Designed miniproteins, single chains, continued (2). Designs and how they scored, part 7

Each design is a single chain, and the fold is of that chain. pLDDT is the mean over its residues in the fold that is shown.

## One batch from the design tools (miniprotein)

Design m4223
Fold by ESMFold2-Fast:
Structure m4223 (fold): chain A 65 residues (1-65)
Amino acid sequence: SEETRKLIREAADAAKAGDYERAANLVRQIAPGDERQIEAVVNMVKTIAGLPDEVAERILELARA
């Protein structure tokens, strides 16, 4: 959906800016209550933003909380 694509772009931009809490909140908005979907969205954000593994893992932990 267009809304999902917009939220993924916003999450990638937040992650690039170092705002991992905002990126995690956006990931949860895209995939509320589904851990597998949260992992998939974090992987998309990681790829789009070019994030290191440790940063993607940090966002994943925050999104699961």
Scores: mean pLDDT 83

Design m4224
Fold by ESMFold2-Fast:
Structure m4224 (fold): chain A 61 residues (1-61)
Amino acid sequence: MEGNEELAIAEELKRAEYAAAARAARAAGDGAGGGGLTPETQARAAAEWEEWMARARAILA
């Protein structure tokens, strides 16, 4: 499906998760820096977004 509802739901879920993660990182004083982004980190981010989209589709089914 190409519906905007899937994207909107996926973005809301991701945004809520990132907001929670940001609060936790602030509390921990966490800096994930080791030098810069790696291809592996980028690939994981892409895979995670695919998971959010699949979840949104399941909710709409």
Scores: mean pLDDT 64

Design m4225
Fold by ESMFold2-Fast:
Structure m4225 (fold): chain A 56 residues (1-56)
Amino acid sequence: AIAVATHDFEAVTPEELSFKKGDVLEILGRAPGDFVVARLDGKVGLVPASALEVIG
């Protein structure tokens, strides 16, 4: 699925992705704790689902 970031996020751990509001991410799978596995510009990592709006 495709999602757009609704706000900026700064990664705290090496498993997380940093992104900016308006970035388009590909959701690859589910993760525990309100996280999803996503790809942004060739990088794969954990992103908070609450920061994403699914558009496709």
Scores: mean pLDDT 81

Design m4226
Fold by ESMFold2-Fast:
Structure m4226 (fold): chain A 69 residues (1-69)
Amino acid sequence: LTPEQRAELGEFARRLALEGGLSEEEAERIANLVRDTGRGDAAGALLQIRAGDEAGLRFGEKMRELKAR
């Protein structure tokens, strides 16, 4: 992923975490796994565990969309 795609994916992850009921601090930690480290697999797993299966699925679809660009 490009830096711009990582930023887009990180912001999407932050929104999914907040929708799943996580705190703003926890949502930012998940976003940073994508934005700063590129650890999309770790971020996706945390979203699934903490924000629910739907959040994990939506994150995975977004990551696939970005990789196909």
Scores: mean pLDDT 81

Design m4227
Fold by ESMFold2-Fast:
Structure m4227 (fold): chain A 58 residues (1-58)
Amino acid sequence: GSALEAALAELEREVLRAYITEGRDPLDVLNERAARLGLPPQPTAKAGLEAIARALAG
């Protein structure tokens, strides 16, 4: 849905900003956010984006 699409776009921008400004690994940024939402560590950046976006949209 549109809420999920918006959450994905925001997460992608956040990950890109952290990479550009701090050189942070995208998967590390996503897994730190997943942990704060009570989600398990994600195996890939794609899985992390999808899991966190669903949590934020729900």
Scores: mean pLDDT 84

Design m4228
Fold by ESMFold2-Fast:
Structure m4228 (fold): chain A 71 residues (1-71)
Amino acid sequence: LEEALEEAKRLAKELARRLAAQDPSIDAEAAEARIEALAEGAKRFAKENPELRKEIEEKIRKEAEELREAL
């Protein structure tokens, strides 16, 4: 899970930076802070709901795959 979250977080931040490079109105710092908060929330939720950990990990991996397609 943590490895999948770090990968998804890395890809999401990369996408945010690329979008900000094309459009200066996009606040990359705010986007990266939101990505960090979402990743932290997912880690906490998985820790509190260990029975859902596999489903959460699979969903995160799918989101990371979609982010790779967008890059």
Scores: mean pLDDT 76

Design m4229
Fold by ESMFold2-Fast:
Structure m4229 (fold): chain A 72 residues (1-72)
Amino acid sequence: MLEELKKKAKEVIELAVEKLKMPEELKKKYLEKIDKAKSEEEINKVLREAGEEIKPLIEEAQAKNPDAEVPE
């Protein structure tokens, strides 16, 4: 069921936020992309895209120290 897949995908994104300190902008972006997905193929692509962006983002964030605030 598509709804079930979306729920699991959102869980993955939330775990990435908590463990990998994903920026709120990316979290919001991917959560909305998951909600917009019309098929499990699209959900899988969104998850892959999120994973790919998280990896380099963590490396970049560690190298750079932007004036980031912790939003809610």
Scores: mean pLDDT 70

Design m4230
Fold by ESMFold2-Fast:
Structure m4230 (fold): chain A 63 residues (1-63)
Amino acid sequence: SLDELLEEFRKRLKELGVPDEVIDHYIERLKQFLEELKKKGYSEEDIRKIVETAIKAFEKRLA
């Protein structure tokens, strides 16, 4: 589910040493992005692919 995706992203950020308050900010922004994609008529599968790609790009910038 999308909630599982958000939880995995939170865990990865914590492993990278990102502070909890910064993680909370990124998770909230990602939730807002998910809601906007849903409003635009994207399927859950398409949203998952878009979000997974964005997460991977973000993690690469932190590494």
Scores: mean pLDDT 79

Design m4231
Fold by ESMFold2-Fast:
Structure m4231 (fold): chain A 115 residues (1-115)
Amino acid sequence: MKEVVFPDVPIAEVHALSAEERALLDEIVAEVEARMAELVAAGRISEEQATIIRAAINLIARHLVLERRSAEEIREIVETAFRLILEGASEEEIRERLSDPLVRDIVLATLEALA
């Protein structure tokens, strides 16, 4: 398994989130984790790949919550990132589909780790 290098998200700022923001983060991450569990069970991805993807999605969702994005925007961006990772998307596709530079960097790092 390749080592994953992700951008830092300040832990102290994550703990400063409201109960509602933390609940939203947990809900979005759980939705993606449920789909990853199905893919692992179907033999579509390995447990090691699922661990890498889980870490990436958690970082993306936390970043977007810290940016005070709406729940709808966070879900859309997380879903897009997850789809691009599963498809093994090109750098050009990632840059076209994702506007946030940090989200782009996380997706690119995830794809490199999965290669």
Scores: mean pLDDT 78

Design m4232
Fold by ESMFold2-Fast:
Structure m4232 (fold): chain A 64 residues (1-64)
Amino acid sequence: GAAAGAAAARAALLAGGASERVAQSTGDMWKDAGADAAHGRAGGEAAVAGNTLAGVQHILDGAR
């Protein structure tokens, strides 16, 4: 589920030591894309889960 996915994604980011870098990079990317509005619409937690998963996917692609 979304809650379990969010927890796993956050754990992966933290374990990779990328939490601060990914949060900043994700913020910049979402600002540029205008996705901040979409992020805000779902409230904090649910939207963060989606953005965190996107950030994790980007890191995983780069880490291959």
Scores: mean pLDDT 54

Design m4233
Fold by ESMFold2-Fast:
Structure m4233 (fold): chain A 56 residues (1-56)
Amino acid sequence: VDKELVRKALEGLEKDPSDATARAVAAELAKVGQLPAEAQYWSAEEVREALRKLLE
């Protein structure tokens, strides 16, 4: 897991908590194997929770 990539993604999502931003973040992280492909269909809150878990 690239924790710095995940941390920056979470920070960006916290600054812009829109569903569009969450979907874009989830799609990019799924592309690089940090999230499952299904993450692009999650809510913004589900994406934030998954990113927090990756940083634990």
Scores: mean pLDDT 77

Design m4234
Fold by ESMFold2-Fast:
Structure m4234 (fold): chain A 68 residues (1-68)
Amino acid sequence: MEALEERFRELVEAGMSAEDALRQVIAEALKNGVDISDIVQATLDAALAAGLSAEKFVEILKEVQKEV
C-alpha cells in the first residue's frame, strides 16, 4: 500500500499533474492485480492532498478500469 502512495508522490514531484499521476498509478496497480480497495486506501488521501476532489478521484478510477 505505501509503495503506491510513494509512486504517486514521485510522479507528481517529477512534474506530472495529480490527475495524470493518479491515472498512471491506478493503471500500473490494476495491471499487476492489485485490488481496487487497496488502490483506493493507498492513493485517496494523497490525491486529495494534491488538490483532487473525491468526485474526480472516482471518475479517474472508473475511466482507468475501462482502459485496463
Scores: mean pLDDT 81

Design m4235
Fold by ESMFold2-Fast:
Structure m4235 (fold): chain A 95 residues (1-95)
Amino acid sequence: SAEREANLKKAQEYLAKAEAARERGRQDPADFGAWEAYAEYTKQAADHLSKALGAPAEPIGQALADSAREEMETAKQAARDAAARAAAEAAARAA
């Protein structure tokens, strides 16, 4: 249907945006905006995939969105922890 085709096209567009954002986050893990964009675009892609493919695809879309959110949260926390450790080490060396 036209609705199915429109949702598949939107899913493809959001997946491409998610991949670009993920790559930016991989290049700079401290770019929290990139990781947030990755998770958001993946969620939007999953929503459109579920609308296009119906109920049998919903678990796959949800898993994809959850995986992206977990990757974002893990990357952001790792970057914060690394920055905190580096700051503590610098302070200890300066003392």
Scores: mean pLDDT 84

Design m4236
Fold by ESMFold2-Fast:
Structure m4236 (fold): chain A 64 residues (1-64)
Amino acid sequence: SDEKIAKIAEIVKEVAGLSDESAKALGELAVQGGATAVRTALLGGGYSEEVAEKVAERVEEILK
């Protein structure tokens, strides 16, 4: 949903420092593939395990 995408985008901007466009894309990825998909995308993008796990945990809370 648009509301969940917006909430996830805000978390991604806060924790990983991504742009609005990239954060929205990860929000869309989260509603399709869950927290695991976001974690995998961040790791593939060169972000640390710490950042990826912190984002994934907060995404999982929104998606429950």
Scores: mean pLDDT 84

Design m4237
Fold by ESMFold2-Fast:
Structure m4237 (fold): chain A 80 residues (1-80)
Amino acid sequence: SSGLEKEVKKLEEEIKKLRKELEENPPKSEETRKEIEKLLEEAEKLLKKAREQKLGAEETLKLLKEAEELIRKARELLKS
């Protein structure tokens, strides 16, 4: 499924971009930095599961939705 694979790659690139931004321009709070790292690590784990496991489309979509939500939260914290 080209659509699901494209979404996985899109989210992987977003995590990579946010990790670079976190390293170059970290938030003033160390607690916030650690929270962002945890969110990105959890999102990366979900995307890895979606990539490596031969899951059905429904299960893959659930993992992608959860990863997207974690990435959204990380982005929100990085703005703060």
Scores: mean pLDDT 82

Design m4238
Fold by ESMFold2-Fast:
Structure m4238 (fold): chain A 79 residues (1-79)
Amino acid sequence: MKEEGIKLAKENPAKAAALATAEAILGIGLEIEAELTGSKEALEEAAEHFEVAAITNEAMGLSSEVERKKAEELRKRVA
């Protein structure tokens, strides 16, 4: 959840960093699955995971440009 990432960034930055990393890894895995299977559902889920990583990074004061661009590109591929 996007709200959970923001809350974690304020309450426990170490856990927020772990969450952002885990969400980005899940996004990468789902993108690979979509390339292998042609699943639009996997592309959409990948975009959502990158968006959570981006929001969590932003809440920690970190750059989210790469994650946001990746999510946008994946959402365009679903359309």
Scores: mean pLDDT 81

Design m4239
Fold by ESMFold2-Fast:
Structure m4239 (fold): chain A 97 residues (1-97)
Amino acid sequence: MSREQIMNEATMVLNYLAGKAALDSGKYEKAVEYFSAAIAADPESPLTPEALLNLGKALAKLGKYEEAIKAFREAIERGEGEVKREAEEALKEVEAA
């Protein structure tokens, strides 16, 4: 692994964990910032589908439904198993809102 790849992976993980903590604390604007930074740091990360799912959840809490739908659709496209299933459920809830 290059130093750049290691740094990008570390930045992804740290921002992803900060985003989850912000989301759990109801700090939805901060959660969006952290998940967006995580995805930007390593778009090809195995964590990117889960980051997209959680980004969509934070955006939906802020009433940004169009942006949330886009994030959930990307999470479905890139995700597998549980992440894909949760993104499909979240998409249905937002489309009904």
Scores: mean pLDDT 86

Design m4240
Fold by ESMFold2-Fast:
Structure m4240 (fold): chain A 73 residues (1-73)
Amino acid sequence: SRVSELLTEAAELLAKEGYDEAAKEVLELRDQGNYQEAAEKIVETAVRLYNEGKVEAALRLLRLAQEVRRLVE
């Protein structure tokens, strides 16, 4: 589904930024169909990335999470 594709893209971006455990958790939540919790995990990690100065990656993750939420809500 489109939601699964967005979550996969977010997980790949998280892994690229060194957040391998967060990436794994997002993929596990995707496989469980727990899309809202997956989006929440992406937002939580994006805030952390923003505070670390990785602004572009953080904003991209926030956009992916917002799109997931629009499709689920």
Scores: mean pLDDT 89

Design m4241
Fold by ESMFold2-Fast:
Structure m4241 (fold): chain A 71 residues (1-71)
Amino acid sequence: REEALRAMAAELSALDAANAETDPELAAKYGEAAAVIHEAIRRGTPEEELLAELAKIDEAIAREVAERLAA
């Protein structure tokens, strides 16, 4: 779980950097999602609460994270 979450947070941070010039609003969503995942790892947040927080940022990001955690 923690390794998978850390990998996804790194991917989201890379997407933030990749989109920062062309779509700063989208980049900000990726960065916020990465920060939420890092905080969840630090606090031991349950998956249900983590997915609910991610869905507030972006439903597609929350769904992708849920699918990767379930696989």
Scores: mean pLDDT 79

Design m4242
Fold by ESMFold2-Fast:
Structure m4242 (fold): chain A 58 residues (1-58)
Amino acid sequence: KVEELVKKYLEEMTKAAKAGDNEKVSETAKRLYEELVKLGVPPEEAQKIALKVVNEAL
């Protein structure tokens, strides 16, 4: 569930990063955080996951 969501957002962030669209990368990371919180992931953990995905995409 969480792993599938992270995988999809990582793919979208990687596309944006390759295009040089830093604003899109930031917006996608924010959406990932919001979706994780909606799934019941604590905000602190959701933030850590979003940051990890950004680092993997860059």
Scores: mean pLDDT 82

Design m4244
Fold by ESMFold2-Fast:
Structure m4244 (fold): chain A 66 residues (1-66)
Amino acid sequence: SSSAEKARKAADRAIEAGERGDTEEAQKSLDEALEALKKSETLKDISSAIGGTIRAIGSLIDAELK
């Protein structure tokens, strides 16, 4: 769905920001990804969107710990 696609793109932005050490932008983009997931019309697409979100969270953890 379009909401899942938006979540995926927001997660990608969070990963990119995390790689730069921009934790504020990474957190903002992650929040956008999570909100898009909640707005998704199809729960079946949520597994794919969750994969993107998990990768974004991993990037944020790595940025915060380093």
Scores: mean pLDDT 71

Design m4245
Fold by ESMFold2-Fast:
Structure m4245 (fold): chain A 65 residues (1-65)
Amino acid sequence: DEGIRAYRAGDYETAARLFRAEVARLGDTPEGGDLLGALSSALRNLGRTEEAERWREESRRILEG
């Protein structure tokens, strides 16, 4: 996955952009929940803490349900 490769390379701006594009497509699936967690981590690394926390909570809701 291109977004995950960008994230692993430390390119959090590209990772966040790509994860946003995929999140809407995947919805309430385990893959969607995982990507919301990854999106949250990327946003936190970019200093967008409030957005990151919102998506982290949504990720947990999907994955823990």
Scores: mean pLDDT 79

Design m4246
Fold by ESMFold2-Fast:
Structure m4246 (fold): chain A 55 residues (1-55)
Amino acid sequence: SNREKAEELFEKAKEYREQGKFEEAEKYLRQSLVLAAQEGQEAFDELVERIKELS
């Protein structure tokens, strides 16, 4: 599902940020947000809050 794919991409983004690979992390975050938006507003809003935790 789009939600499962968004979650996988978000976890990849977190891994890249932990490794200092910020450009790769940004690409995966953008892709996860697009898929979350396609799933629905609730999924998108939840992912945005989780991304804020990375800041």
Scores: mean pLDDT 82

Design m4247
Fold by ESMFold2-Fast:
Structure m4247 (fold): chain A 99 residues (1-99)
Amino acid sequence: LADENGKLPIVTLEKEVEVEGSPEEALERVTREAEEIASTLGPVTVLYPGFIILPGGAVMLLEAEGNRVTIKVGFLVPAEDPEALANAQRILEELERRL
């Protein structure tokens, strides 16, 4: 279901990771690592630190609070692609392994 505020309306996967540094440094590091991993699976676009468009059209949103980064993956439209979800899951697993 869509969120009228234009935020990521469908959160399909959620993960929390702990990263050393300031919230800004943590956000930049997680964004960089996620982009590197996602680029191995296909084309990726980083709109800004914390907002990544993944291969297959899934969107990854990052929120930093202290040294904790919450990673949310979903779709901007009420549709889910099983391949995009599988790619997002692989990215999250590899990201958790690296952080």
Scores: mean pLDDT 72

Design m4248
Fold by ESMFold2-Fast:
Structure m4248 (fold): chain A 87 residues (1-87)
Amino acid sequence: MAKLGVGATNPAGGGASDTFEGIEGAAESMRRAVEKAMELAGIDGPVSVGVTTDKGGSGTDRPENVEGAAEAIRKAAEEALKQAGIK
């Protein structure tokens, strides 16, 4: 399984990051990280999310809220894996 680096930030400067194997793991944990970053900053949307693979693929998105962030990070992870040739 591919290793994924993930990160999320909110517009007030709150952020969180983690690493996983597989797209679903990244989406689940990134949603949690975005939720915590938003809570700490006291801000509700928008957030910035990004995903990279250990093979150099990458994807980014800007969802408007925590729920959208989970979807966006999942799609960014899928794109990054496809670009890196990791299926």
Scores: mean pLDDT 54

Design m4249
Fold by ESMFold2-Fast:
Parts: structure tokens; sequence; C-alpha cells
Structure m4249 (fold): chain A 86 residues (1-86)
């Protein structure tokens, strides 16, 4: 179900964002390798969400809202990682 996958993707993205922000706040720099690995994971989650959307014939308002939130969070997280990597 697209709704369930979008919810799971959103939860994982929120956990990844929390990890990035905790690392930034802790005074220990997150290594470039770890940030690059997190960036690739975000890209994988975006791809999974897009593939699930293409395969799903049922588009509820709830699924569209969760998908939109996940896409917005993924873009924000990628921008934050790129900011730290710069």
Amino acid sequence: ELTKLAEEVLEELEALLGRVERGAASGKPISRGVLEKLRRRVEELEKELKEAEKKSKEKTKEAEELKKKAEELAKRLLARIDEILA
C-alpha cells in the first residue's frame, strides 16, 4: 500500500534528519563518509517512493499528503547534508 510505504519512508527520513542534527549539535563533526552514506540512503528512499507511486493504482488523499511530506523532508535533508559537506 502506497500510504504505508510513504509513512515508513517519512519515519526513516525523520530519523535520519535527527541523526544529522544531533551530530551537528554534539561538537563532533560527522565524517564525510557517514554524510555521503546518509545522502545515498535519502536518494534510495526517494527512488523507492517514486517507484511505489508508479506501481500504485490507488491514490488516496492521505497517500498523496504523506508522499508530499516525505518528498519535502527528503529535499530538506539532502540540502542540509550538502550544506554540512560544503
Scores: mean pLDDT 78

Design m4250
Fold by ESMFold2-Fast:
Structure m4250 (fold): chain A 63 residues (1-63)
Amino acid sequence: GERVTLTALEEIPEVPGITLGMKKGERREAEILERTEDGFLLVRDLATGEVGLVGESKVEIER
């Protein structure tokens, strides 16, 4: 998938095995694996290798 920097526009709660948890203003380098029909991005954190969902409206994407 595409490698991007994700910036959280609001807090994303961590739900183990489901969401990638982020604090408001946190930045992560990630790979976008898939877009869901529900407005989520399935991403892999490039630092940890963790895979999880983030709300597309809750993150800024820099390519």
Scores: mean pLDDT 82

Design m4251
Fold by ESMFold2-Fast:
Structure m4251 (fold): chain A 70 residues (1-70)
Amino acid sequence: SELDELMREFGELLQKAIDKLRNLEKTDPEKARELARKFSELVRKAFSAIDNGDVEALKKAIEELKKLIE
């Protein structure tokens, strides 16, 4: 389903976001903390969308996650 495809994409982006945070913690712990806060808020939003089967909300969360890690 479209939801299953989006969940897979979200999982891949999560891995990239975690890697970015780990690298940033080594060079700029303060920016890493700020990014981690934004990341946590976005992850909560994405899981809520998944739990509710809200495809449009999950798409929005994926878009915001891409902006956060790119």
Scores: mean pLDDT 84

Design m4252
Fold by ESMFold2-Fast:
Structure m4252 (fold): chain A 55 residues (1-55)
Amino acid sequence: SAEETRRLIEEALARGLLTPEQAAALLSFVDEVARRPELRGEGEVLTEFLRGLLA
C-alpha cells in the first residue's frame, strides 16, 4: 500500500540509508503511483526493494 511504502521510506531515511533528497523523490513517486494505476507494477518493485533494504 502507499502508506506502507511511505513508512518504509521514512524508516530508511531515519536509519541513514537514504539522503533527505532521495527520500523526498521517492515519496513524490509514491504519491504519483497512487494517482496512476499504470504505475502499480513500478510501485510494487519499489516496495519490495525497500523491504529488502531494511531486512
Scores: mean pLDDT 84

Design m4253
Fold by ESMFold2-Fast:
Structure m4253 (fold): chain A 62 residues (1-62)
Amino acid sequence: LELTGLGMARALERDLGPRVSRAQAVAFLRSQGLSTAVAEAAAEDLERHGGGDARAYAALLE
C-alpha cells in the first residue's frame, strides 16, 4: 500500500518509536520513496500537529 498520512504516522511509531524528530521523520519518509520536498512538508505537518509524538499524529490523521 502507498504511504497515506495515517500509514506514515503508524510506520514512524513502529520503526522510530512514539517520539520522532523532524530530521528522523524526513529521513524515514525519503527511505520509503518520497521526494525531499514532500518528506519535509509531511514532517513539518506532523511536527505542528503532534510535536514529535507519532501516536498523536496518527490520531490527527484519522
Scores: mean pLDDT 63

Design m4254
Fold by ESMFold2-Fast:
Structure m4254 (fold): chain A 60 residues (1-60)
Amino acid sequence: MAKLEFSGLTVTQQIALALKVIGDFPHAKVKLEGDTVTITGDFSEEEVEEIKKLAEELKK
């Protein structure tokens, strides 16, 4: 089980990341807390890197 945390995101970026992750990885659990998005699930290393790239792209 992998746990990923992304901080420093606006509310709009948090929602966008959550929707994209749930759409691509429906088994994942996503929590939004303040400026932080916590994503938990059984991810491969490639899936972990894809989620990290999604978060980075949202920061622009």
Scores: mean pLDDT 79

Design m4255
Fold by ESMFold2-Fast:
Structure m4255 (fold): chain A 112 residues (1-112)
Amino acid sequence: TPSAEELLEEMKRLAARLREAIAAGDVAAALGTLAELLALAHEFADLAERESTDPELLALVEELRREAAELSRLGVALATAPEAERPALAAEVLRQVDRLLALAEEIAELLA
């Protein structure tokens, strides 16, 4: 089973790949990478909940799960959006990814 640090580093790698796919206009690659990032965020949250009973950390995990749910909704919107709406949705996806990573970094620091 990977550590919290290993999961966070892979999440950051997937986020970089997502940014590259969006910059290239490759919606299919962006959606695939987003699905991988969301699966990894779930694994990270599950690991944090198993390793800690700290109320502060558990509150951040709850926030992480809420941000992941919103990101999943944005992914569905991006998948079904007409071409004209895609740039705005892609920008919102990237903003939500940055929020998700910030929460994951804070959780990883509390687990260390």
Scores: mean pLDDT 89

Design m4256
Fold by ESMFold2-Fast:
Structure m4256 (fold): chain A 73 residues (1-73)
Amino acid sequence: SKEEIIKEAEELLKEAVEVQRKATTLDAINLATAAALLAIGAQVEVKYTGDLERAREDLEAARELLREAKERS
């Protein structure tokens, strides 16, 4: 649902910000920043265009980038 996607995007954004704040490498900072931007993009997509499929795709991409950021921190 729209509400679930927004909640998931907000949680991913919060986690990405925390990972970025704690990151000690530029690679991890860049990956966490990209994840945060995709999470913001998913929220905008849901709220502005209503394209839930694209929002879900952006959230999946954000999760993958965040996973890589954690590995490279």
Scores: mean pLDDT 87

Design m4257
Fold by ESMFold2-Fast:
Structure m4257 (fold): chain A 71 residues (1-71)
Amino acid sequence: MSAKEYFEEGQALFAAGKYEEAIALYDKAIELDPNFALAYAVKGAAYRQLGKEEEAKALVEKAHELDPSLR
Protein backbone atom coordinates (compact mmCIF):
# COMPACT_ATOMS: atom_id res chain seq x y z
CA MET A 1 0.00 0.00 0.00
CA SER A 2 1.01 3.64 -0.54
CA ALA A 3 0.84 6.33 2.19
CA LYS A 4 -2.36 7.62 0.54
CA GLU A 5 -3.96 4.14 0.55
CA TYR A 6 -3.16 3.66 4.27
CA PHE A 7 -4.57 7.14 4.94
CA GLU A 8 -7.83 6.34 3.06
CA GLU A 9 -8.20 3.01 4.92
CA GLY A 10 -7.64 4.92 8.20
CA GLN A 11 -10.35 7.43 7.21
CA ALA A 12 -12.81 4.54 6.67
CA LEU A 13 -12.03 3.18 10.15
CA PHE A 14 -12.33 6.68 11.67
CA ALA A 15 -15.79 7.05 10.06
CA ALA A 16 -16.75 3.68 11.59
CA GLY A 17 -15.68 4.91 15.07
CA LYS A 18 -12.66 2.57 15.18
CA TYR A 19 -10.25 5.27 16.32
CA GLU A 20 -7.40 3.07 17.62
CA GLU A 21 -7.41 1.03 14.37
CA ALA A 22 -7.51 4.29 12.36
CA ILE A 23 -4.46 5.59 14.30
CA ALA A 24 -2.51 2.41 13.39
CA LEU A 25 -3.17 3.03 9.67
CA TYR A 26 -2.29 6.74 9.97
CA ASP A 27 0.99 5.64 11.59
CA LYS A 28 1.70 3.45 8.53
CA ALA A 29 0.92 6.40 6.22
CA ILE A 30 3.32 8.63 8.23
CA GLU A 31 6.00 5.88 8.14
CA LEU A 32 5.85 5.91 4.31
CA ASP A 33 5.51 9.73 4.06
CA PRO A 34 6.82 11.54 7.19
CA ASN A 35 5.76 14.91 5.68
CA PHE A 36 2.09 13.83 5.30
CA ALA A 37 0.72 16.76 7.34
CA LEU A 38 -2.94 15.75 6.96
CA ALA A 39 -2.20 12.27 8.40
CA TYR A 40 -0.83 13.92 11.56
CA ALA A 41 -3.94 16.15 11.77
CA VAL A 42 -6.45 13.26 11.51
CA LYS A 43 -4.37 11.11 13.89
CA GLY A 44 -4.75 14.02 16.35
CA ALA A 45 -8.52 14.05 15.73
CA ALA A 46 -8.64 10.30 16.50
CA TYR A 47 -6.76 10.85 19.78
CA ARG A 48 -9.31 13.53 20.72
CA GLN A 49 -12.13 11.03 20.13
CA LEU A 50 -10.32 8.70 22.57
CA GLY A 51 -10.07 11.52 25.18
CA LYS A 52 -6.28 11.90 24.77
CA GLU A 53 -6.18 15.67 24.35
CA GLU A 54 -2.46 16.20 25.12
CA GLU A 55 -1.40 13.64 22.47
CA ALA A 56 -3.93 15.17 20.05
CA LYS A 57 -2.50 18.67 20.60
CA ALA A 58 1.08 17.52 19.87
CA LEU A 59 -0.03 15.86 16.60
CA VAL A 60 -1.99 18.94 15.44
CA GLU A 61 1.06 21.14 16.14
CA LYS A 62 3.20 18.75 14.05
CA ALA A 63 0.65 18.97 11.21
CA HIS A 64 0.79 22.79 11.35
CA GLU A 65 4.62 22.73 11.28
CA LEU A 66 4.50 20.63 8.09
CA ASP A 67 1.59 22.56 6.49
CA PRO A 68 0.64 25.90 8.11
CA SER A 69 -2.56 26.05 5.99
CA LEU A 70 -4.15 23.22 8.04
CA ARG A 71 -6.66 24.40 10.71
Scores: mean pLDDT 84

Design m4258
Fold by ESMFold2-Fast:
Structure m4258 (fold): chain A 90 residues (1-90)
Amino acid sequence: MAMKEISEEEAEELLKRLGVGEEVFDLPPGTARTLSEEEDATARVTTSVFSAPDGDVVVYRVTTRTDGTVEVEVLVKGPDAYRYAHLVDG
């Protein structure tokens, strides 16, 4: 499993590419939600969001390939958001 931290600006650009908007950062604290799930013959891609009780937001994109390789991209907004990366279950 590989995690990548990105800036708030890069996170906003990635959210736009994923077909979701800035409103994911306005979710109520304590909200966990799957935003999208895509599957083809080579990979399954799941995008989920977690809004922490302190107001930090973590968006996860998990790519599971047919060979069993799992890649996790973490998009964070807030100084403590990375502390919640452990909530990603692959």
Scores: mean pLDDT 63

Design m4259
Fold by ESMFold2-Fast:
Formats: C-alpha cells, structure tokens, sequence
Structure m4259 (fold): chain A 55 residues (1-55)
C-alpha cells in the first residue's frame, strides 16, 4: 500500500461513518442509506484506481 492509498482508505472510513451518522440524524430509510454507501464505495474504488494509474 502506498501512502496515498492509506489516506484514501482513511477518508473512505470517515465518509462512510459520517454518512451513517448524518443519515440517522436526517431519518433516512435503510434503502436511502444503502444507496449512499454504495455511491461512496464506488467513488472510493475510482479513487484507488486513479492512484494506482498515477503511480
């Protein structure tokens, strides 16, 4: 793992955790929360691919 990948993993964890907290605070349904987490996960994979391609 590169430092850039480690940082991306940290950001992913923080974003996922914040999305859950925000979703609960806003009263999002489990379906809406799942959709947001899926989107965050796709963005994370794209970020890792971009880092890998840049190296």
Amino acid sequence: LTPAQVEAIKRFGERARQAVADGKAQGLSPEELRARLVEITREFHAELDAIDAAE
Scores: mean pLDDT 79

Design m4260
Fold by ESMFold2-Fast:
Structure m4260 (fold): chain A 115 residues (1-115)
Amino acid sequence: SVLEEVESLTREALEDPSRAKEAVDRLKALAERLGSEAALAIYRLAEEKKYDDAIVAVALGVAILRHLRLPVSNEPAKEVIKKGYDPKKLLELLNVGGKKLGETEPYTLEDVLKP
């Protein structure tokens, strides 16, 4: 299941920062196979600017799941905040993906954390 693969890779990136880059690379490869232009736009921004790989993995996972119209858990976004990452950087990446998906309103932190 793509849902299980995305959730597993996102969890791995958040639980072990040393594996976060591998998770990002695997999510990018999945995005290429699925034609997720939103996730690939997030990946390109992450290559241009400095982001924590754990945040990039969360944003890629959300974009892939939204592309496939699968349910998106708020648990990875909660874990990003709990671990002390900058939520503004997560929102920047999510909004790049959302714009590619045709979303007209930018994501707020409340939108990402809602059940």
Scores: mean pLDDT 84

